Designed miniproteins, single chains, continued (5). Designs and how they scored, part 49

Each design is a single chain, and the fold is of that chain. pLDDT is the mean over its residues in the fold that is shown.

## One batch from the design tools (miniprotein)

Design m17679
Fold by ESMFold2-Fast:
Structure m17679 (fold): chain A 107 residues (1-107)
Amino acid sequence: SEYEEAKKVALDPNASLDDLIKYALSEDVKVAAAGVAGLLAKAENKTQIDSILEKLEELVESEEAAKAFKEVLLSYKSEKLKENLKWIIENTKNEKLKELAKEVLEK
């Protein structure tokens, strides 16, 4: 499926940002969730996280997308991702995104 390919690319440390952006813009909410998860995991500064924050807040309103997003995030083993999730918790006003980010950090 396109979701399985998007998830594979998101978890590839050598994946291009262009490929992740392409998936993040998908009309399939699960594919978009995988792409945005990859962008979040590779974000190097707060400006890059802020640039995807609105899309993250939109995606978590879909239970299907939120579940896919959490599944992909739990597959990473990254201190960078942990720092990026902490920034989201401190800066988002979306309670669902805050709870999801907190749950990923605790597992």
Scores: mean pLDDT 85

Design m17680
Fold by ESMFold2-Fast:
Structure m17680 (fold): chain A 74 residues (1-74)
Amino acid sequence: MPSERERALVLATLRAVGDMELSLIEDPAAAEAFRARFEELLAEADRRLRQGVPPSEVLAEAYRRLGEIVAELS
């Protein structure tokens, strides 16, 4: 199971990346949709970490999903 420190680091890293992606969205409606989808992504990442999925696997999946969200809203 990932440690509390590892879980916090993964979630902080994802938030930082999400904030950068959000800052690049010029359309307000797309920005709102991104924010909602990204909160869902963070909740899923936290759940997976609490279930004992390795941090590297959670990060890889989260980056994949983030790319999908960006593509859908572009």
Scores: mean pLDDT 83

Design m17681
Fold by ESMFold2-Fast:
Structure m17681 (fold): chain A 65 residues (1-65)
Amino acid sequence: PADAVSAAETCAMECLEKLKEGKITQKEANDCLKKALEDAIKAGCSKNEAATAIMKAKLMLQSES
């Protein structure tokens, strides 16, 4: 379960980094984040845990220049 949350966070960060670098569109990033959320839930995470992992990834990306 903890590994699934960590994997979702890493996947979400990768999607957001690609969006920030212009490699994918915002729509593609949203689709990528939805997939990360679903994969985490299938691995035993609650929807709230998966959503928190995605939010944490967004905060990490915003916190540093």
Scores: mean pLDDT 75

Design m17682
Fold by ESMFold2-Fast:
Structure m17682 (fold): chain A 75 residues (1-75)
Amino acid sequence: GKAQATAKRIAILDKSWKETKALIAKSDKERALFLLDEWEAILLMAKYVAEKEGDPKVVAHVDAKIKEVRALKAK
């Protein structure tokens, strides 16, 4: 059902973000910034797709992650 599809999308995003954060933790500052830039681009595309599909829960989840990525880049 729709709720199961939404939950799976969120779980995939959470898994990918967890893996990316682990890689950032092992990277120098320059590598970390490049990884954050790439992840921001991926999240913006995921938001576009979720908005097109009319999934407000995925949109809200992606928006929260975009804010987290932008905050990390500002450090």
Scores: mean pLDDT 82

Design m17683
Fold by ESMFold2-Fast:
Structure m17683 (fold): chain A 82 residues (1-82)
Amino acid sequence: GLEEAEKKIEEGIKIFEESFKLPDEDIEKIKKLANEGLKKIEEVLKLLERVGAPEEVLKKLRELLKKLKEEFEKYLKEIEKK
């Protein structure tokens, strides 16, 4: 149910956050792990949309995903300056 979706979202967030603990020299691995975390969250969002989850839940997840994507893009731009 929703509880299983929340657990998968938490797992995706953890993978995303752990990617940024890697050294900047490991950029390809950072990109891979960050994208894996984001993809897990996107898959949960798609599933919840398909089963007609409450709009409040969908809105929060969309806002979370947008924030994480913006943080990832900011990180990539900072690495390009090095």
Scores: mean pLDDT 81

Design m17684
Fold by ESMFold2-Fast:
Structure m17684 (fold): chain A 97 residues (1-97)
Amino acid sequence: APPAPEEVERARALIDPLAEETAAAIAGLSDAEKAELQARIRAEVARLRANTTDPRRLAVLDRAEALAEALPASYEALLAAARALAEAILDGQLAAA
């Protein structure tokens, strides 16, 4: 059975706070730390992408790659990418329930 609408709404209520915390944490990093994080995310996405054909997992990996691209960009771009990743993760979990 699909999760109750109230459970979905509670889970969605976590997206903005988590995205804001993620974007703020990244914005606090030095350029060198952002470059290292970008390289690590890209390497892990490539490894995971080679081991999956699940469209839901691929969607999460696409959003993670977009977050990596946004690391040197504006706070607004970071926040948007973090939200999109959190939404893709939630959608994957809801589809699995």
Scores: mean pLDDT 81

Design m17685
Fold by ESMFold2-Fast:
Structure m17685 (fold): chain A 67 residues (1-67)
Amino acid sequence: GRREDLIKAAEKNAKATAQGLVEALGAKTATATVKLEGNELHVTVKGGDASIETVRNLETGEATVKR
């Protein structure tokens, strides 16, 4: 369904971002985590000393970035 498609797209985007950190910044390791909590989609990307978390509300479409 639509929700599953959005989650899969977010997982692909998070993995691509993690791979980009390895390639662009020379990071030895990068990880991408996607977690659905109720109506909020949490995407966390970590690479080297960098950590970025994005939270998207699936009902309102609002997104917030935490560092």
Scores: mean pLDDT 72

Design m17686
Fold by ESMFold2-Fast:
Order: sequence, then structure tokens, then C-alpha cells
Structure m17686 (fold): chain A 80 residues (1-80)
Amino acid sequence: SELYMEVVLRENGKLRIVSYVATSEGKVTLTGVREATEEEVEEAIERAIKRMRELGFSEEEIERFRAMVEKGLAQDHTPV
């Protein structure tokens, strides 16, 4: 099985979605980096929440995840 993972971040004032695929072997592969709209970011967060619910995460854990993502999006990430 494969797990699709998306990281949402703000870089130079722009929203980006970085896509990864994790395989059953534990390999993580970068599949894409793209500039995103607020709507696309919201859709990515909703997909993550749906997966967390399918994996048996509690509503408390999901709320903590939402808070963490919101905090991350308030921060600008400069490339190193």
C-alpha cells in the first residue's frame, strides 16, 4: 500500500503544496511541488483529515492537527 502525504506551507508569501508518496517499504518519494490557492490548501487539509479518520485518529487528535497546520501556514518558510 502507498500513503500520499501533502505538506502545505507558505514560502515568500505564496502558498505551496509539496506532495510525497510513502511506500510499504518505507521509501518516501517527492512527487510534486506547486503553488496553491487558499481553496487547494483547504482541500489538501480536508484530505488529510479524512485519512486520519480512516486510520482511527480521535477528533481530539484531528483538532490538534488542524491547530498545528494553521500555525505552520502563519509562518513563512524560507528555502535554505
Scores: mean pLDDT 71

Design m17687
Fold by ESMFold2-Fast:
Structure m17687 (fold): chain A 71 residues (1-71)
Amino acid sequence: MTAETEARNERALPYVQTVNQIYRAVEEGRYEEAERLARERLGLPEDDARRAATADVNEIGELIQQARNAR
């Protein structure tokens, strides 16, 4: 089974930490970083990642839920 360790936390961040990082980047005006995190860590499509980069934390959560529900 896939095991997560402290040493691997930089590459495989938990969902909650990723959402918080996106939110902080948006709050600080680092929209490009927020978009990259949404695409790279959450696997969101480019359009959804761009929306997350300009959205409040609530909207980011909705986009992530939509991506999960698309399965």
Scores: mean pLDDT 60

Design m17688
Fold by ESMFold2-Fast:
Structure m17688 (fold): chain A 73 residues (1-73)
Amino acid sequence: MPVTVTGTTRLPLSPEEARRRAERGKEAALAVPGVLDVEVRVDDDGTVTFTVTGESLDAASRGLQAGVEAMRA
């Protein structure tokens, strides 16, 4: 049964940089085995909301972790 997890991160960056980092995060999360879908929302203040759907809780959680780590790199 697919599982969805959500995480929010805010970096002290411009909204444009937050969007570029969110794109990297989405790609990193999608690369994780068992991740089915990734939705990313970037607000004008640079807050990024990451929604990862995986085939299991483990897959979804690993996807979210990979996405957040890629955004912070």
Scores: mean pLDDT 80

Design m17689
Fold by ESMFold2-Fast:
Structure m17689 (fold): chain A 74 residues (1-74)
Amino acid sequence: EPAVKLSDAQVEALMEAIEHINEDGYTVRAGDFEIRTVNGVLEEVASAEAETEASAEAKARLEELLRKKREELA
């Protein structure tokens, strides 16, 4: 399965942002990587100039995993 390579800090930031997705306006920073929750959606604010594709893909995958996990726990 195609996995996205993220630093440990970036993964932690993504996980924390996802956990706080219901907290609109919550921001998580990991070095040069910054994620913000807006209207229940994760928004990447620091990687637009870098490899947005890689970061967006990782974020989308985590979002899908979170959705499945939530449904599984329901």
Scores: mean pLDDT 63

Design m17690
Fold by ESMFold2-Fast:
Parts: sequence; C-alpha cells; structure tokens
Structure m17690 (fold): chain A 94 residues (1-94)
Amino acid sequence: SMLEEVEELIEKLKKAKTEGEMIEQIVDLMSLAEKALKEEPLEVALEILEKVIEALRDYLKNNPDLSPGVKEFVEEAIEGAEKKKEEVEKKLKE
C-alpha cells in the first residue's frame, strides 16, 4: 500500500545520517505523494500529503542544526506539499 510506503520512507528519513540521505528520502516522499495524486483516490492522496507534511515539519523541529541549504530544501518541500494538499481539498469540496 502507498500508505505503508510513506511510513517506511518516514522511518528512513528519521534514520538518515547525512544531508544527502535526508534529501534523497525527502525527494522519494515527494515523488510518492505525486504518484498518489495520479493513482489513488483523492481521500488517500490527502492522507499521504498530511503524513508527508507532518513528517517534514517534525523533521525540521527535531533537527535544529541543519545546514541553511538543507533547511531551505525541507521548507520548500513543505510548501510544495501544502499547495498540493490545498488543490486536493478544493477538488474534494467540488
């Protein structure tokens, strides 16, 4: 299930030791969210986006010593996921 894949990637992100590994897991999470938007029901895509946003926000909070470039990358990933979430919520209200 894509929800199980999201949970697995979130756990990999928590275990990431290098900035390269962190970026890779975030790219994979964002790619999985994009795939869910194309292949899953909107309600499932929304749940995946909510889990990704929460995981990235928690990651940012728990890693205050991130390099400025990685911090910016995570913040941009959160903004991208939030915009996709707003689009899904709009479609669900139509």
Scores: mean pLDDT 84

Design m17691
Fold by ESMFold2-Fast:
Structure m17691 (fold): chain A 88 residues (1-88)
Amino acid sequence: TEEIRERILELIERVIGILGKLDPAVAARVEELLRQLRAETDLERFIRIAEEIVQLAAEAAGSADEEARLELARLVAEIRGLIAELEA
């Protein structure tokens, strides 16, 4: 469980790096959510915050160039898979 949580946090850091170049306001919101996520000990709340980050990243991908869109899509898919593992 903890290893999966840490992997989600790592992937969100990569999402922030891409978003910072595309939409600094969305990047700042994801950074705020990541701070909350790092402090969150309740699994249900952790999943809810991670899902909000995934939604923001997926929405931002629609305005990105092909390279950034594909990378955001890969990161979103990997994060969603890890969330599903936490729910199992």
Scores: mean pLDDT 85

Design m17692
Fold by ESMFold2-Fast:
Structure m17692 (fold): chain A 94 residues (1-94)
Amino acid sequence: KAKELVEKALEALNKKDFKTAIKLIKEALEIAKEEKDEEALKEAIEAAGALALAMDDLEAYELTREAYEALEKKDLEKAYELAEEAIKLLEEKV
């Protein structure tokens, strides 16, 4: 499920396989959104932040921080939108 995809994304990140990490985080976000899984969304946002830092993309990283704050305020729709925007920026770099 979404958490397993996040774990695989972090493994890809450790191998500097950014394209695979992006794909897996994107899939995790989609599943978390469909299932309304707040914990999986949180883990996917954290993984996206780690990926953004590894790729030296501060704009994408800031979007993941805003997504996390939206999640803490229970604005799940905004959290998904911000996380998806961060991943879109990272996709443009690979």
Scores: mean pLDDT 86

Design m17693
Fold by ESMFold2-Fast:
Structure m17693 (fold): chain A 76 residues (1-76)
Amino acid sequence: AEEELASLTPLERKALLLIVNSGQPLTPEQIAKLLGVSRETAERIMDRLAERGLVEKRDGLYSATERGKEVALAAN
């Protein structure tokens, strides 16, 4: 869990913590607004986190996986 967090960029770590702390599925637009980045950048970040199994994309919404929640908890 700690090693997975350490392999993320600062922005990817912030994005993971954001989606875990939201407790609900978020659109790329909502994530972009909360992170202060473009929608395209938010989608790229979320897709990278999904490749690692830390978030999942369903019907255009992103939510944290159980693994993503465990990694985020290791950050505190």
Scores: mean pLDDT 79

Design m17694
Fold by ESMFold2-Fast:
Structure m17694 (fold): chain A 113 residues (1-113)
Amino acid sequence: MKSLGLELYRKYCSRCHELTGSKSVTLKNGKKVKAGSLYQVVTRDFGRKENFPNSATKPMPEEKALKALAAIIKGDHPDMPLPVPAEIKEMDDATLIKALRQFVGYVLLTSPA
């Protein structure tokens, strides 16, 4: 477990996302949204298209999933209601992907299954 990936999760992601469970979040505009677990995001949610197989027998390509997650975190997510924090926006993609890989490793080690 590496400090950077967990620190970014605690600072920016943990408000809306749980590691293994979905979380109901009230936005500043009063709208309630159900945020999916980060475990589902990295293992299942991206697998609904050909480039990310969503099957227990066909694991998601890790590198593609991490690149997609980095893009979402940098503002490519239509349902993400918060402006991208400057720390993340200014972080280079390689550093962000490395931090996310460390965090994903932690999530998989603490897998509920």
Scores: mean pLDDT 59

Design m17695
Fold by ESMFold2-Fast:
Structure m17695 (fold): chain A 94 residues (1-94)
Amino acid sequence: SAEREKLLKELESIKEFLETFAALTLPLASPEVAAQARALIDEALRLLDETKEKVEAGEISKEEAEKQIKEVQALGREVVDLLRAAGQLRLTRV
């Protein structure tokens, strides 16, 4: 269906964005912060892959898929907060 195809494209777009974000940001972080951020990004990617499979199988509604996308967005926010906190700690030492 057109709705299912649109959802699948949105999930793929979010996955590509997260992979690009990780590639650009994680090499600039300390190893400890990078490891924590990578774990959160890996969990977000896992959730996206599971949601995609369930959408393709017709096992979840659009509303449930949107809930999973919100969980992915929450994980992304945790990554941003983690990176900001690490940056702020360095700035307060100047």
Scores: mean pLDDT 80

Design m17696
Fold by ESMFold2-Fast:
Structure m17696 (fold): chain A 73 residues (1-73)
Amino acid sequence: SEIEKLREQAEELKKKLEEYQARYDELQAQIDADPSVPESVRREAELLAGQAQTLQALRDEAEAKLKRLEEEK
């Protein structure tokens, strides 16, 4: 049960990271194509990068905890 929950959490975080990365790549492509894009576009890209770092940390924690529980058996 706990192991299953951690696997689900890690997988959800992985999917969310992929979504954030895809959106970041879209925004970065816009910035690279036109440096005069609104500041809001640059800020959204920065926010997504920061959120992705947070999600990666949470995923790493979930995977570390999962590994500990699996090593217990």
Scores: mean pLDDT 82

Design m17697
Fold by ESMFold2-Fast:
Formats: sequence, C-alpha cells, structure tokens
Structure m17697 (fold): chain A 88 residues (1-88)
Amino acid sequence: MTVLELLQARFDQGVADLEAAIASGDIEKLKGEVLSLRAFVEAYPEAVVDPERLAEVLERAADFLEANGHPELAEEARRLAEEIRSLL
C-alpha cells in the first residue's frame, strides 16, 4: 500500500466518521474530525480523491453544529468544505 493510498483511505474514513458523529450527535467527535481533516487537507491536498463528497458531509456537519450551538466550529467546517472544493 502506498502513502497516497493510506491518505486516501484516511479521507474515506473521515467521511464515515463525520456521518456517524452527526447521526449520534457527538459534538466532540465532530470537532476532532473537522480539525484532523483540516490538518490532512493542508498537508496533503493531492490525496483528496472525492472532494465533492467530503465537502458535502462537512457542510452537513456544519449545519448540525450551528443548530446545536457551535457556530464557530460550524464556520471552520464550512471553510474546510470551501478549501476542499477548490482542489483540482
């Protein structure tokens, strides 16, 4: 397995973890995953395989966070989604 394949698997896992955290209402897991994914996108933007799907899930996470009283974290998730959509 290449480093790129490992990084791509990390982004796929990130989508699954965000969806699970939204479904369970786990704010701490959403926070951890948003911050972790930001660090990976900043370090390895070329490893994002499906930027559209990841951005969509981050926007759903942002909507959930805003509705549950975490507007600053929601803004961070939206900014990350916009950065991901800017990838080629």
Scores: mean pLDDT 81

Design m17698
Fold by ESMFold2-Fast:
Structure m17698 (fold): chain A 63 residues (1-63)
Amino acid sequence: GAGERGVEAVRKALEAGDWEGAAGVARSAGLAAGKPELGLAGAEAALAGDGERAVELVREAVA
């Protein structure tokens, strides 16, 4: 579903080294899921270089 696409987009951005892109996708996924705080936390994790935490937080937002 749409949630799976958000998580996959964050993972692809992180694998490409696009930390800003990953953060943007994380924020958008959180907003779309109605959980903007988790999306913001995922974006912060991505910008801090913690890709695993970023993916986990976005997965929680879209669950």
Scores: mean pLDDT 82

Design m17699
Fold by ESMFold2-Fast:
Structure m17699 (fold): chain A 75 residues (1-75)
Amino acid sequence: KVKEYIEKGIEALKKGDFVGGAKYLYEALLELQREYPDNKEAQSLLFKALQAVAKRDIEEALEYAEEALKKIEEL
């Protein structure tokens, strides 16, 4: 579930859909906090991605979202 939300968020951001990207990444963060509360690294990366989306920095948002995805794949 978390991985699917991050992947959908990344896809939306690559298409310039900042609203959709933010929605999916926020849903990923909430799910991650519920299922893996001790995974502070992945939570921090998703939060940084959301901050970058708010600043309209697509490159930074994608970097943090992709790094978060790698951390989730290690679970």
Scores: mean pLDDT 83

Design m17700
Fold by ESMFold2-Fast:
Structure m17700 (fold): chain A 74 residues (1-74)
Amino acid sequence: MEELRRELLRLFLETYDRLQAHADDPEAQRAIMDEFQRRVLELERRLREAGASPAEIAAIVQEVSREVEERARA
């Protein structure tokens, strides 16, 4: 579980950096967000396969999202 959580956090951070690098390119940003959403769904599927409950998956996603927001604001 922790490895999947870390992979999810890395995905969020990498996506944030890519969006910043392409702030002036709306088409690139749409492609980046589409890829991001597909990869998040795949990681959520892997978390379910690893035995995580829906509540645990939701908690992990919320924690990762908050951590990214806090790091972006710092």
Scores: mean pLDDT 80

Design m17701
Fold by ESMFold2-Fast:
Structure m17701 (fold): chain A 79 residues (1-79)
Amino acid sequence: SIVDQLQSLGVPQLDDAIRYVRQGDRSFSRRDYRTSRDHYTRASDLIRSQLDRYPQTRPSLLQTDTNAGVSQIADTIMS
């Protein structure tokens, strides 16, 4: 899961992104697709913000393709 990928990166600053992914998963399970997409979008935005603020984390995030995965999940839910 995306949560497992984010946790494996060992980046504490991604805790908020992990929380939003989990909230998105819960909303999706409840068939609240709009709220789920909003949560996944926020998670994606936080991940991108970390890439901008902490350049040293970019290689790890790019290697796991985690931010692209979150964006793809958000798009799929609302499709």
Scores: mean pLDDT 62

Design m17702
Fold by ESMFold2-Fast:
Structure m17702 (fold): chain A 95 residues (1-95)
Amino acid sequence: MTLQQQIDKLIDQISDLQDQLDTALQNGDLDTARQTIQQLEQKLEELKKKVDELVKEYESQGNSGLSRIVDGVYGTLIFHSQQQLNQYRQQIDQQ
């Protein structure tokens, strides 16, 4: 499996977990919500590592343009996802 395919699979898994989190929050299932947040944090860490590997591969190929695009696009997605999880954690902690 290529790094890009691994990243695509992680993004799909993160999307599925986000849907599970939304369902748990709608049902008031705070224990499932906490577990899903923990799983999402782990998957986002894995995604960051795979993105860093892909960036390094493009740099090693002399493709600084693709390296920069990959780092910027996925870095922004990871950052926004982490901010959303922080908001959900705060919401759960208030209940």
Scores: mean pLDDT 84

Design m17703
Fold by ESMFold2-Fast:
Structure m17703 (fold): chain A 69 residues (1-69)
Amino acid sequence: SMEDLEKKAKEMLENAKKALESGDSVVAKVALHELSKATGLSEEEIRKMLESGEEEKILERLIEYYKSQ
């Protein structure tokens, strides 16, 4: 369902945000790489969007990713 897809997308984004906040550069790099692969956005774009609170585009791309798998 759409609700299940939104939940998966939100969980992936929340896990990535926690990874970035962890202070562990390896964990942060892995999280950005996985988001980049899923969304088609660059790691730099994703970092900028998360820092500015512009999460809508990331969520939309993650929902599309889960629909296609």
Scores: mean pLDDT 81

Design m17704
Fold by ESMFold2-Fast:
Structure m17704 (fold): chain A 69 residues (1-69)
Amino acid sequence: MKEELAEEMRRAAESPDLDEIAKATAKGVAYLAGVKDEQQFKDIYEKIKSLPLEAQRRAARAVAEALEK
């Protein structure tokens, strides 16, 4: 459910693990965009992972807020 995904994003935003932040954020973005293709998911993940840490955390929080609405 989108509420569960949003909670996962908020937890990931506080994580010290960059890969967890990127994976959770990519999952949220894929859900919002209706992406179901594994390759498209990997492309989103790699883009998020390339962002600075502060930008990754900000993205995770923004996606969580979008999912909660």
Scores: mean pLDDT 75

Design m17705
Fold by ESMFold2-Fast:
Structure m17705 (fold): chain A 61 residues (1-61)
Amino acid sequence: MSGRQILTDSIRRTLAEAGIAVSSSASLDELLQIASQNLSTQQILRLVGRVIREVGDQIDA
């Protein structure tokens, strides 16, 4: 899995957990803007932690 795909999937999952609906065609840049405008600091930190873990798992494999 690419880092871009991991980031995109992690943002979509975090937004869905927050109850925020996003378009299936939304770009990574659009997802980042939506996240920055709608997520709390705690939710953003969870997202960052999720991305770091997913990327780390791919590198450590």
Scores: mean pLDDT 76

Design m17706
Fold by ESMFold2-Fast:
Structure m17706 (fold): chain A 71 residues (1-71)
Amino acid sequence: MSMEDLIKQMEEVYKRNVAKLDAGEKLSPVEAGEGMMAAMILAEAGKISEEEAREIIDRMEAQVRAAVAER
């Protein structure tokens, strides 16, 4: 897989999971983990800001914490 292909896949994962968060949908731990990883990769690639990545990672972590706290 090329770096460009990886970035494109991470953009799709990021957009999908951010859209779910913005719609108030519950993310699975796997979806939240994928979203956090996508944000990290996109920030390192310079596709999103470090501040944007941090915000999204915090929101994804909150989803995982909420899922764990329910049990």
Scores: mean pLDDT 79

Design m17707
Fold by ESMFold2-Fast:
Structure m17707 (fold): chain A 102 residues (1-102)
Amino acid sequence: MEERERAVAEFRAAAEEVERLREEGRLEEAERLGRLAGARAAIATIRFGEDDEEGRARAIELLPGLLVEAGFSPAAAEEVRRLVEARDYEGALALVEREVAA
């Protein structure tokens, strides 16, 4: 899908920007962009994955732990998991963007 190609391109661009920000000493901005990019990539992997239903369920089960490790609150991580499980990917993306916004 066209959206999958866009998600891959956006993640690649964000990864390059994170490294640039780190080289410039802008560590707080790099960490914030890294958290957002990682969350978006995890959601996109579930949304556009070729995995069977078992693989999808396993990826969803791991999602809250990955988000908490990336600095999201446990409550926000669980709500993202619920939205992704319900296939509300737009709601999940809106929530991670709102959580990262200062």
Scores: mean pLDDT 78

Design m17708
Fold by ESMFold2-Fast:
Structure m17708 (fold): chain A 83 residues (1-83)
Amino acid sequence: MAAEVEAEVERKLQEADELFAQSQELTRQGTALYEQALKDPENRDKLYAEANALADQAVSLATEGVRLRKEAERKRAAFLAEA
């Protein structure tokens, strides 16, 4: 049923949006650490390492968000093609 497919697509898009929001939050935290590193050269390597770890986590979450969005788009396209 169209409503059933639409509900599943909406759930996947909502999950993707949540992952993107988490990715943005981690990116903001990483940026703050980079700014701190500019003011604290003695701890710069440690702060950069921590910022890079947050950036890697943010990329992982964003990648999963893109995957879910693509799955939602494919599911909707397949349903429309069968209609």
Scores: mean pLDDT 84

Design m17709
Fold by ESMFold2-Fast:
Structure m17709 (fold): chain A 94 residues (1-94)
Amino acid sequence: SEERVRELLRRIGELADEFIKLAEEYQKDPSKKDEYIEKMRQLLEEMRRLVDELEAEYAANPDASPEVKAGIEAARNQVDAMELFLEELEKEAK
């Protein structure tokens, strides 16, 4: 349902906001890098699962509104950007 899609997009947004906060805290105190990286990885994995579910349900639906499709694409792009950011942090942590 459209309501379910909006709730899933909202949940992804909330997880993304938490990821950004952890990334900012990492920059302030890199001594806790392993803890922050692990938490960010867990948030990213959850976000990816939600995006995959949304894409599977709506990407093939020709009746999906342009706004819904744009929201799903934006969520995917956000998760992809966060993955790249986390990969760079993981390289610095090694």
Scores: mean pLDDT 79

Design m17710
Fold by ESMFold2-Fast:
Formats: structure tokens, C-alpha cells, sequence
Structure m17710 (fold): chain A 94 residues (1-94)
């Protein structure tokens, strides 16, 4: 599976206790983005580093690609701080 699929499945399972295979692709994407929002909002984003560099890089891409949606939900400063923390973790894992 892609790093994005691994990130999505982990977020759905660990944050919401849901089975990703029981969701439609659209529901799984929405639940994964909501799960990432929860991790970012509560400062638990460092947990992604335990799943390796590809998952950290996938989270960076998701936050950048959906930046406007995350900013609307949790604010620009919180999103920017999460991106800086993830980029620092990515450097530490290289």
C-alpha cells in the first residue's frame, strides 16, 4: 500500500477505532483527514514518527494539499506549527 494508504488506515483505526475496510473510499478519506486534524489540534503529531519517514512525508503532503480545509478547522498557526514539527521529524528520520 502507498504511504498515504498506510497513514489513512492507521488514523481511522487508532483515532476512531474503525475498520478502514468497512468504509467507502470517500468515508475513509474523510475519517483520515479528521483523524489527522485531531492529532494536529492536540499536539500528538509526533506519534506519526513511530510509523517511519514515508508516513511522516505523507502527512506533510496531506497538510499542504488540504491546507485551506485544515486552516478553516484548526487555524493557520496550528497548521504551520504542525508542518514545521513534521518537517523536523522527517529530517531526524533521514
Amino acid sequence: ASPEDRLADWLVREIFGLDPSALTPEQRREAALAGLTVLVKYGAIDRLAEHGLPVVEAAIRWLEEHRDEFVKRIGQETVDEALERLRKKAEELR
Scores: mean pLDDT 80

Design m17711
Fold by ESMFold2-Fast:
Structure m17711 (fold): chain A 79 residues (1-79)
Amino acid sequence: EVPVLTPEELEELNKLVEEFNRLMEEILESEKRGDEETVERLREESLKTVEKILEFLKKNNAPKEVIDSVEATKAYLKA
């Protein structure tokens, strides 16, 4: 296990993952409440966040399985 991210990049990635998790939780709660306008805005924000995560993973040669999982999440948000 050789870390390939700088401390700054790792911190940014961790922040993006944490923000993404919060956005996904808010989307699920908003969907339960039928708040379609909030869901639409949160999906757009989540899409931007997941795209940044995907780019970091690709730059660091993450396993294809991990990249595919993130791409599936992006496809779900884009659809």
Scores: mean pLDDT 75

Design m17712
Fold by ESMFold2-Fast:
Structure m17712 (fold): chain A 92 residues (1-92)
Amino acid sequence: DAALAAALAEELAAGEASLAVPQKALEESEKRGLTEHVLEAMEEIGREVYEKKGNEDAKKAAEAAKEKKLEEAAEYLQKTGQKLLEELKAAA
């Protein structure tokens, strides 16, 4: 389901709820053949975060997703989410 894949990619990028949930969901998406939907969602999120924040890891995530490099896209998107989470914690 494309909507589910997009929601899972958003959780990975946000890093706010639980980083373990996006990781498990990514593995399940790969097993169920949802990889293309997840890659499309990662590309969109990475591009949006880069446009708003200028985050280079977000740009790399979008590029990796466009090249269908799931592991690299997930890694860069997770780094983006971790940085955003650290900024949120610093603001509190």
Scores: mean pLDDT 66

Design m17713
Fold by ESMFold2-Fast:
Structure m17713 (fold): chain A 90 residues (1-90)
Amino acid sequence: DREALIAAMEEAIAEARAAGAPEAELYYQEAVLLAVKGAPQAEIDAYLAKAIAAATGKKKIVAQIMGRAIRGDPDALAEAEKAYEELLKE
């Protein structure tokens, strides 16, 4: 259920913020949430740009790949899913 997924993502973001997660992580989680909600591409891109700007090293590259997938690049979708999983496990 899309609504249940949105609620779970909002809860996860709130918990991450309370736990002191890095701003880069919070911004790209918000970008993913906006994409799931069907928000305008400009809003998704704005949060993703903030995530990329706050990220360093490998996390910056991962955020760029995630941005391609969020923009609907079919070649990046599977790569972004794997990159998202790896980034969250770091």
Scores: mean pLDDT 72

